# Designed miniproteins, single chains, continued (4): the designs that were tried, part 26

Each design is a single chain, and the fold is of that chain. pLDDT is the mean over its residues in the fold that is shown.

## One batch from the design tools (miniprotein)

Design m12936
Fold by ESMFold2-Fast:
Structure m12936 (fold): chain A 79 residues (1-79)
Amino acid sequence: KEELIKEAEYYKKLAEEYEKKGDNKKAATEYALAAEYYYKAGEYEEAIELAEKALKLNPDYEGAKAILEEAKEALKKKK
C-alpha cells in the first residue's frame, strides 16, 4: 500500500509539472497513472479526482475513462 501511494504521488507530481508547462496530453497521461496507483492502493476518492482531471485535460484518453468508472464502482460498493 505505502509503495503504491508513493508511486501515485510521484506521477501526480509529474502531471502537475506537465500541466504547469502547458503539456495537457502528458499531464493527462501522468494523472491517469497516479489515479491507477491510488485505485490499486484502495484510495478510491483520490483515484476518481485524478482520473476526472486527466479526462478534463484529454477527453479521448481511454485509460483515464476506464479507471474513473472502476474507481466509482468500487466506491459505490464500499458505501
Scores: mean pLDDT 81

Design m12937
Fold by ESMFold2-Fast:
Structure m12937 (fold): chain A 55 residues (1-55)
Amino acid sequence: MSLEELIEIAKERLEKTKEVLASTTDPVIRKVAEKEIKELEELLENPDKEKLEEL
């Protein structure tokens, strides 16, 4: 899989996680979603192919 394709998958995952955060009232799910959003945003700023492939 190309780096460009992996970045696209990460962006789609970020959108879905943001939707979960917007719709959920569960504080545990919110914390997990916030951490995942932060990690995905960091990966998108400095794309590491190996880390993106692990998603």
Scores: mean pLDDT 79

Design m12938
Fold by ESMFold2-Fast:
Structure m12938 (fold): chain A 74 residues (1-74)
Amino acid sequence: KPSEEELEGEIVLALVLILDAIFKHTKKPSKEDIERMLELARKLLDRARSLGNQEAVDAAETLIKKLEEELKKL
């Protein structure tokens, strides 16, 4: 049975993937939408790092990079 930390890591990964899917399917995100998504993604990255879930860390870092690139276009 997974530990509490392992289960939380899986939840963090799922949340990153959900946020990434929302971003990909948002046809016209506002600057405010991107900034809010960045805030959430950074919090998820910090939690992923604290849990040692490398898959969640990698997913969050990739999402943050995509959000920062999109924000620079605005």
Scores: mean pLDDT 85

Design m12939
Fold by ESMFold2-Fast:
Structure m12939 (fold): chain A 77 residues (1-77)
Amino acid sequence: MKKIIELTVSGLGRKGKKPSPPVVEYMTEDEALEIFKKRAEELGIENISDLNIEKVAEYLKKYYEDRGNRAEVKIIE
């Protein structure tokens, strides 16, 4: 089966407000790898040849967390 990335992003809340409702997005392994390769320059990724689904998942989580969101990433087979 093709692997799928499930990305759940929630805001941490602002000015004591409750966190934003979670947004859930699904992308295939192939889609995720192609997006990251195409956006490598924009995203500052230097080692695109070493990208795999696990590294993409780690990068996605960190990317959203660094921007003040809570992110959860699952790899579904």
Scores: mean pLDDT 68

Design m12940
Fold by ESMFold2-Fast:
Structure m12940 (fold): chain A 82 residues (1-82)
Amino acid sequence: SLFDQMDSVQDQIDRQMDPVTSSRMRTYIDGSRTLFSNNDITGLQNIRDRVRDYRSSMTPQQQQIVDRMIRVMDQMIDQLQS
């Protein structure tokens, strides 16, 4: 499921990112789950865009993990639009 994919991303973030970045990304992951459960496409797009903004200041390793998170968010948006 999309939630299982996001759990996998969260585990990777918790293990591989610094506490400040990890905490920030966790907030976006938790927000995305809530917005997806509420069928809030606009809210998901807004969180995705904020994640992309933070991505620009990240290391290449962090960007790879965040790209996976963004991909799951895109899949959430696609599922709600279908």
Scores: mean pLDDT 87

Design m12941
Fold by ESMFold2-Fast:
Structure m12941 (fold): chain A 68 residues (1-68)
Amino acid sequence: MSAEDYYELGLKLLEQKKYEEAIEYYEKAIKIDPNYVDAYIGLAIAYDYLGKTDKAVEYLEKAEELYE
């Protein structure tokens, strides 16, 4: 599976409010493509929904650093 395939699975899980599972798939996406900005944004959103605001901010900052 590609990074994009894992990202799309993460999005579906996020829509279903399966935040922990969404995080797992977003992490798989960034493992394949460490510059996959959208996956870091997905991680930030999922962590925010889980009440882990510090982690959400951390991943948003990583996404910002990768933006050209």
Scores: mean pLDDT 85

Design m12942
Fold by ESMFold2-Fast:
Structure m12942 (fold): chain A 82 residues (1-82)
Amino acid sequence: TFREQAERARTASFEEALKIAEEVADQVPDPALRERLRSAIEGLRQAYEDGAAGMTEESFRQAIADLLRAVEEEVARRKAAA
């Protein structure tokens, strides 16, 4: 599940967490949600690389994990509405 991928991202390296997030994005069935997820992943990557205040590798991994959990909830909501 995306939740399991989120937990993997929490203990991964920056590069592996980014890869996990991209793999989850590829599995999102809704194209608009997939695009939003990819944009959010890119924003988090940019913030980390730019050295944004408080953005550590640990906080980046946590942000990715939080994002993947939010996407799982949104996918479930959309599936329930269909």
Scores: mean pLDDT 78

Design m12943
Fold by ESMFold2-Fast:
Structure m12943 (fold): chain A 66 residues (1-66)
Amino acid sequence: AEAVARAHAERAVADARAAPSPEAARAALAAQARDAANELLAAGESNDRVAALLQEEMARAVAALA
């Protein structure tokens, strides 16, 4: 679960760094968070667990972009 969230967060950072604008960077982060949520839910994780994992890993991704 954590590895899946982290892999999507790492892709989000790469996509955001390649983005031409802050708006495009935020869209990339949102898209990867959505994909991660769908993958984790399909794997049988609860909505609450998915939210907690994505909040943690996406916060790390945002910090890495600063």
Scores: mean pLDDT 77

Design m12944
Fold by ESMFold2-Fast:
Structure m12944 (fold): chain A 65 residues (1-65)
Amino acid sequence: SKEEAIKKVEELKEKGNEAFKAGDYDKAIEYYDQALEIAEEANLDIDTINTIATNYLKAVVMKVT
């Protein structure tokens, strides 16, 4: 359901944020990527998708710099 998708996305965002804070950008990218895929598949609001995509890009930048 959409409610289950929202819960899973929030869980993955939290795990991504934890990995990011720990400096594990590879793991953060994996969690954010999974969250983004679920959010897009469940057709969640654009603000949610944009927030996840922004965090994904930040993690990518940190990994390559």
Scores: mean pLDDT 86

Design m12945
Fold by ESMFold2-Fast:
Structure m12945 (fold): chain A 89 residues (1-89)
Amino acid sequence: MSMLERGLARLEELARELGLSEEQRRVVLETVKEIHEVLEETGDEHKANEVIEQGALRLAAMGVPEDALAAVVRELAALKKEFVKEKEA
C-alpha cells in the first residue's frame, strides 16, 4: 500500500469516527490528495500548509464542529510531515 493510500485510509477512518458526513469526508480526502500532489510537484511544505488551511476553512464552512476540525487538522499536519520525510529520506 502506498503512503498516499495509507493516508487516505487513516483520514477516512478518523472522519467516520468523528461523525462527518459523506460530503465532509470527501473534502478531507481531497485535502489529503492535494497535500500529496503539492509535495510531489513542488516539495514546498509552506504550500502544503496552505492546502491544510484551505481544507480546514472549507470544513468549517460545511459545519464541522471545532473539536472534530482540530482533530482532522492535527492528522493532516502529521500526514504532511510523513510525506515530507518519505521524500527526503
Scores: mean pLDDT 84

Design m12946
Fold by ESMFold2-Fast:
Structure m12946 (fold): chain A 56 residues (1-56)
Amino acid sequence: SAANEEIRRLIEEAAASEDPEEAERLVRKAVELAGQHFGPVAARVARADALRALEE
């Protein structure tokens, strides 16, 4: 789905970003979209992926 593709891309962009503020913005958008389209479990998964990205 387009929403799932966008969520994945946002997390990938966050992981690739060297700007912490930009990474945080992308992460927040990914989590929000996941929650809106797929519910709380998807939002938690997106947040976990985002935390991994921010550990870089």
Scores: mean pLDDT 79

Design m12947
Fold by ESMFold2-Fast:
Structure m12947 (fold): chain A 80 residues (1-80)
Amino acid sequence: SMEEEARKLLEEGKKHYENGDYEKAVELFTKAYEVARKALGPDSPLVAEALRLLSDVLEKMGKTDEAERVRAQADAMRAA
């Protein structure tokens, strides 16, 4: 299913993130976000998780302003 595909992409992204491969982690988390949004809708917990992980990677890459925007989006979903 597309939900399982999104979960697999998040797990692959986490492994790249842990290994310091931030560019690949961004790619995988972005794909997970897109797949989860299409499968479950924009307010799903899986979408929020993908955005949180994307924000974490962007912060590690020094893209602070971009990370803050993505984090705010994820936090809004968790607060709802």
Scores: mean pLDDT 83

Design m12948
Fold by ESMFold2-Fast:
Structure m12948 (fold): chain A 57 residues (1-57)
Amino acid sequence: LQAQRDALAVALAKATNDYLKAQSEIEAGGDVEKNTALAEKYKALRDAYAAQIAALS
C-alpha cells in the first residue's frame, strides 16, 4: 500500500510539473496549440493520480 502511494505521489508530482511547464511555455508565447494540448493531457493525468491516491487513503 505505501509503495503504491509513493509511486502515485511521484507520478502526480511529475504530471503537475509537466503541466506547469506547459503553462509557462504558453505564457512565454511559445507553441500555444501544442502546449495547450499537453497542459490538458497532464491536468487529466494529475487529476487521475490524485483520485487514485485519495482512494488508497
Scores: mean pLDDT 80

Design m12950
Fold by ESMFold2-Fast:
Structure m12950 (fold): chain A 60 residues (1-60)
Amino acid sequence: SKKEEIKSKIREKMLELAGLTLRYIQALFDGNEDEAEELFKRMKEVEKEINKLIEQYKSL
């Protein structure tokens, strides 16, 4: 169903966000400020995508 498809996409994006978060923490510990800034921006974009998918899921 479309509801299950959106649910699957939410799970996929949440796993992507988790991976980016781990990489972000590692970049901070390594003192790589440029990589950390780039990863943080990517995390914010993925959070926006997750929020859109959650809204779509709730409207079904």
Scores: mean pLDDT 88

Design m12951
Fold by ESMFold2-Fast:
Structure m12951 (fold): chain A 84 residues (1-84)
Amino acid sequence: ALTPAQREAFRREAERRLSKVLSPETVERVTEIIDEVIEENPNATARELAVEVVRRLQEDPSFSDDEVALAGQIIGEVAAALEA
């Protein structure tokens, strides 16, 4: 399981990277989902958090397929970096 510091690093790094490629409004919505997933899954690994975030993005019809793919790639890379 991730430490509280690692969970905060996941959230912060994901927001930082997403902010470079998505609109501010889309980043806010993705960050909200990240915060919810982190709160609901206190014992999850970084990979499990990434999978659950992407699943929720896919279930929300307000996100385009391109937004889901791009956010999913970035979130997956952030998770992989935390496990290295």
Scores: mean pLDDT 86

Design m12952
Fold by ESMFold2-Fast:
Structure m12952 (fold): chain A 70 residues (1-70)
Amino acid sequence: SLTPEQQALADEFSRLLQEIAELAYKNGDEELLRKVAELALRFQRAVDSGNLDELRKTLEEARKLLEEAK
């Protein structure tokens, strides 16, 4: 099971990915949707390994991806 800190990071990551996916869908950006899928897989691996540092890194990558998609 996830710690409260890991759960909070996972919840924030899910919100960011949903926002990026909605932008990609609106703009017909299939490459951005592919990047979202790859980032989700990397995040899931970090969750499965309990690697808090990697969770934070993938969250930061999601934030950067959202800013570049605007």
Scores: mean pLDDT 83

Design m12953
Fold by ESMFold2-Fast:
Parts: structure tokens; C-alpha cells; sequence
Structure m12953 (fold): chain A 58 residues (1-58)
């Protein structure tokens, strides 16, 4: 899942709470698009630079 991959990247960068919330979102919305996942990252307060890094890997 794109969300699970994004959560793994957040965890690697030390954003453990955001990674946990994103994994929860992935379980509730397994059909979530890449665009919707990036919006969730913005809503969780993930830095723009890290979101851009994650987007390149999705």
C-alpha cells in the first residue's frame, strides 16, 4: 500500500506518531489514492520537504 510505504519512510525519519496514524488510515481506507495520502501527510503536519521525498518514492 502507498500509505504503508509512506508510513515506513516517516518512521525512518523519526515521525513515529504520524507513521502510526497513517497506518491506521491505511486500514480504514485501503483504496486511498497517492494524492489523498499526500493530503493526509499535510494534515498531520509533516514537513513539506519530507512530503516531497515520500511523493518521489510512491
Amino acid sequence: SPLEKAADLLEEKGYFNQALLLRYAAKQHPDMTKEEALEVLRDLGVPKELIEEIEKQL
Scores: mean pLDDT 80

Design m12955
Fold by ESMFold2-Fast:
Structure m12955 (fold): chain A 86 residues (1-86)
Amino acid sequence: MKKILINEFEAGGAKIKVYVEQKGDEIIVTIEASNGVRTEIKFKDGKVIETRVEGADGPATFTAEGTYDSSPDKLTEKAIEELKKA
């Protein structure tokens, strides 16, 4: 499956890259920092079903339940459009 870079910015002295990927009915957002910290957030049916963080103090996985708002929805729609075009 294809991973698309949707945003890039700098925060806290690190370069942050945001990728999005669709696997069936799941949307996966990966946030990579140049300092080695990596965060992966998995969405299904508009809800966060899993969050994984690596690099800060070893690998850690968090389960977070929530609903993303209209801003992430618009980013997800754009990502799906790009995946469909490829």
Scores: mean pLDDT 62

Design m12957
Fold by ESMFold2-Fast:
Structure m12957 (fold): chain A 63 residues (1-63)
Amino acid sequence: TVSKILDAAVKVMKEKGLENTTIEDVAKAAGVSVSTIYKHFPSKEILKTAAAIKIAIDEIEKR
């Protein structure tokens, strides 16, 4: 589901950084296919933006 993909994207981005994060890395971490990611997030940029927003919200809530 969308939440599992976002959680996986956040985890990969925290481990490898934004530049080194690929859709394939997120798919592997979430346990889904790349096509499943594209079904829920039409582009790599939308996925990365959503993950970055989640990281920002989590950081604000932690403080």
Scores: mean pLDDT 77

Design m12958
Fold by ESMFold2-Fast:
Structure m12958 (fold): chain A 67 residues (1-67)
Amino acid sequence: MELAEEARRAAEEGRLGLGSIYGGLAWRRGDGRGAAEGYEAVARRAEEEGRPELAKYFREQAERARA
């Protein structure tokens, strides 16, 4: 299972919590780039759902994961 792909799928399905979990697991496993991609997908979906503060939080997590 590629955790970054699972995070993106979960976000696409509107499962923001699950996408966040898979993104965090990717980061914990040392895949900072994959974690950032997952968090960006969650942020994009949160913005589409009218949750701008949640989107901002996940974009900040993505930047930290990329660093």
Scores: mean pLDDT 81

Design m12959
Fold by ESMFold2-Fast:
Structure m12959 (fold): chain A 101 residues (1-101)
Amino acid sequence: SMEEFKKEIEKVKEENQKKLDAQIRRLMTPEELARYEAITDPVERRRFRLKAVLKLGDIQKLYLEALEAKKNGDTERYEKLVQKLKEINADEFIEKLKEEL
């Protein structure tokens, strides 16, 4: 039903928000994470979170470019993009690239 569908969407949305929060926290340094947890001003906390989400977006863009390079057989570009991901501590995206065909 439409009511069950809406409840399912809201539950998926909440789970996705929790997963996103967990993911951006894993991409933070210990210093950044401590700063994030110490923020009491909701506007400043929102700005900090937005910066973390933008960093995740940049990582996702690099991941997609690396995946395309891998599919096209561009090994030099692929290796350079993997190195960039490694330098920004995006290890989980490097592992995901290894699993892609």
Scores: mean pLDDT 79

Design m12960
Fold by ESMFold2-Fast:
Structure m12960 (fold): chain A 70 residues (1-70)
Amino acid sequence: MLSSRTTAASLLGMSGDSERSLEIAKEMVEKYKGDPRVPESLRLVAKSLKKAGDEELAKEMLEKAEELEK
């Protein structure tokens, strides 16, 4: 489910596993194409990455969320 992937990516991001977090976020975008919940899910992942100190990946997730809401 999208919610389960969002939780997994957020937890991995918070624990410093930014590479796996990014991979799950990428899978969410591809697998749930057109789902209006995906941008919000990416923002939650970005918040977790920012809390872990990974500001660059957090910014990338926020920019991707904005592009999907266009």
Scores: mean pLDDT 77

Design m12961
Fold by ESMFold2-Fast:
Structure m12961 (fold): chain A 67 residues (1-67)
Amino acid sequence: MLSEEELEKIIKLLKEALKKLIEGKIDEAIELFKKAAGHKSVDVEGLKNTPSEEIEKKVKELEEEEK
């Protein structure tokens, strides 16, 4: 499983990328998606072994920080 720290980093990068995409800054969004996917913190096997409930919890925590 990914550590909570690594999962948080990935979610933050993806969240920032989505914000840029919504703002129409597609190039910046793509750059952030590439960082999330290609970063050393993105362990594909660790991500697959992370429970969906844990991912959902972290997403909700980060969403609540914005509104």
Scores: mean pLDDT 65

Design m12962
Fold by ESMFold2-Fast:
Structure m12962 (fold): chain A 65 residues (1-65)
Amino acid sequence: MKIEELKKKIEELESRYQHLRDVKARLEAAGALTPEQQAAIDQTMSELRAEMDKLRKELEKVEKE
């Protein structure tokens, strides 16, 4: 149960990260990426990465039980 919940949460965060990466790439290609928008996207991606790392470490601990 806990392992499956952690995996699902990691997948959701990875999906959100990929979506933001795609949005950033599309805006950059269109010449529509503002400095403010870039900073906001980069901050959110950094937060998602940190949360994914936290959950991956928790998953490793649970799998060793």
Scores: mean pLDDT 81

Design m12963
Fold by ESMFold2-Fast:
Structure m12963 (fold): chain A 55 residues (1-55)
Amino acid sequence: MSPEEVLAELVALAKEAQTLPAEKRQAIQDAFEQGLRDRWTVEELLRRIRELLEA
């Protein structure tokens, strides 16, 4: 993904996250921490977060 596409996706996810229950917001936070620790690509991280939003 281009840097602009990544930024746009992150902004969209941040807006969506504000409507989520606390448990889902925690799961997204955990995914960010796991992605940072395991050095996931931004594309992998965004895909995982999207899966969590749809679940």
Scores: mean pLDDT 73

Design m12964
Fold by ESMFold2-Fast:
Structure m12964 (fold): chain A 92 residues (1-92)
Amino acid sequence: GASVAQLARQLEARARAQGLRARVSVRGDTLELELEGLTVEQQIGLALRAIGLEIDGYTAEVTIEGDRVVIRLRGLTPAQIEALLRGLIAGL
């Protein structure tokens, strides 16, 4: 199947196709997603989703600066990182 690096590139390409800028970084058990060009509605939706992830056993940190959102998720297994990236690609 696709590697985590390939899924990260796919998410970045999908976001770019929708007029967004995306950067995806994976470091050990940490997934960092940076999105730029989001509407206020999209920013709120991502923040609410990140809060839900923290309730579901992930540690989530969300930073919002204008139209830029940075989400850091910690304590993830490789399988959880893959599932999250696939879900984000499908949701765009």
Scores: mean pLDDT 77

Design m12965
Fold by ESMFold2-Fast:
Structure m12965 (fold): chain A 70 residues (1-70)
Amino acid sequence: FQAFIDAADPELAEGLRKIAEGGRLDREQSGTASPEAAKLQAEGLKLINEWREKHHPDLSWGEFLAAARA
């Protein structure tokens, strides 16, 4: 996963980093929902989806996520 981020396009890498930071903030804000974490995760997902549309338009969002999670 980290190797994939390091080798990725800057736009994809940025989106993945935002999701990772959101998850980290959510852990640090245990017991309460973090608006900052939610915002970072939403921004990360948007950037990843935009990158997918540019570079892998033949892959659906679901197919892309399945491949990335496998």
Scores: mean pLDDT 67

Design m12966
Fold by ESMFold2-Fast:
Structure m12966 (fold): chain A 68 residues (1-68)
Amino acid sequence: MEEAEKKKKAYEEGLKIHPDNADVYLNLGKAYLELGDYEKAIQYFKKAIELDPSNEEARKLLEEAEKR
């Protein structure tokens, strides 16, 4: 839990510096998914897909989060 929260904070700070980085949104979605915040995970996965529609991992994780 603390590990996922620490990663979430680091990725959120990275997003402020590089807001167009699809990988940061993907990693934020994964961190929120680990924390059980499916609503925010879905939002970040959707944003990652908007920036990189070819990202199959983001699409798969979005579908998994929506089934929760």
Scores: mean pLDDT 75

Design m12967
Fold by ESMFold2-Fast:
Structure m12967 (fold): chain A 61 residues (1-61)
Amino acid sequence: SSAEEELERLEREALRAYLEGRLDEAIALVQKMAELAREHGDEETAARLERGRAQLEEEKA
């Protein structure tokens, strides 16, 4: 699939993990989304995802 399709899939997985209380998995999925966005030159989306990941890490702490 395209990068956009993969990002959408990962976003759905991350949201499901978060809602189910699987915080470590949600953090890992958001990190992977940020990496994918950077690989495709979408720095704005990558930065937004990194901020979201940091917030999830704070919730875990």
Scores: mean pLDDT 83

Design m12968
Fold by ESMFold2-Fast:
Structure m12968 (fold): chain A 91 residues (1-91)
Amino acid sequence: SAADILAAARDLATGLAEAIAAGAPLEEVLELARGAIAHLRALLAANPDLPAAVRAALERIIALYEEAIRSRDREAVAAAVEQARAIVEAV
């Protein structure tokens, strides 16, 4: 369901936040962020009939994580996680 997919996006953001808070190395944080992108893309591919707002939310979260990975900045990943949480709550 759309709710289950949003819950999965929230769980991925929580996992990233916990790794950052625990002081995980940058390369580990970036790898977790890549894993989150892959999981969200798989959810979009498996659920073509998602409500447009939910699909747009996941696409925006993916773009935020991709930009954070490109920056190679721990603070950028932390900011992307907080933005992802806000996006999920707004849907």
Scores: mean pLDDT 91

Design m12969
Fold by ESMFold2-Fast:
Structure m12969 (fold): chain A 57 residues (1-57)
Amino acid sequence: AASRRAEREARGRAWLAAASPEQRAVIQEIADTLREIGDKIDKGIKAGDLSLGLEGG
């Protein structure tokens, strides 16, 4: 059965077909960087505090 998710995926594929290889590469790099940052934030939260609560410049 079709759903709104299928429509979203179709739009994503159409956009990728129109995007240049350079645009796709840049977006991939940004996504990878954000994932790395997310992992660092998660580790800070698991420690009960982010380093912002400490004096250190």
Scores: mean pLDDT 66

Design m12970
Fold by ESMFold2-Fast:
Structure m12970 (fold): chain A 65 residues (1-65)
Amino acid sequence: GEARKAVEELGEKASKAGDEGKIDEAIELLEKGAEVAEKLGDKELAELLRVSIEDAKEEKKEKEE
């Protein structure tokens, strides 16, 4: 449905933001996607997005200094 398509679009935007070095924007988009996935009951997708958020946060931390 529309909600699942919105999660896919958020994932694509997050990937593009990450490629452009906009890690904060990528994290925000992934967090929105995880919230939508949880509301849909798609626990696997929500978990995958949460892992991606943690990876992005770790990458940001490693690039500070």
Scores: mean pLDDT 77

Design m12971
Fold by ESMFold2-Fast:
Structure m12971 (fold): chain A 105 residues (1-105)
Amino acid sequence: NREELKRRLAELIAEALRLAAEHNPNFVNVPSYEELLRASLLAVEIRLNKVSDEELAARLNPEEGALVATPLVILDLAEEGELTSNIPRLQELFEEIRELLEKLK
């Protein structure tokens, strides 16, 4: 089911972002997992449905745009084969993100 795969991709991105924040001792104002998951779900829909920049600007306020920026970068880096980490668990999640993104094309 395509919708289940989209949901799974968003969950992997949210988990990767949460884990990255936990490994940064200087990171403050960590978004909740629910906020990260919501942002990641929106980012997945944006990239897979080829939403235009104009449509994005119409749908998102500036705060929402800022929140989705990071998961959008994760998706873009995964597409380009540039999504890497020196943290083993993050690298594992990034590989799963890339593989699942390829299945959803």
Scores: mean pLDDT 77

Design m12972
Fold by ESMFold2-Fast:
Structure m12972 (fold): chain A 57 residues (1-57)
Amino acid sequence: EELREAVLEAIKRGNGIISFDEVKEILGKEVTKEEILQAVVELYRRGEIPLPFGIEF
């Protein structure tokens, strides 16, 4: 759940754009692009975010 919270915070800071580096900084550890993408999909499935506007890696 920590990764999902970091993704939500990164979306909030990026006005709908997810930055890979911002997620890593918020989380405080290394994560893969695939793990971040999977977290975004899970958040969308749970109804916690709309479709992401963009992802910057």
Scores: mean pLDDT 71

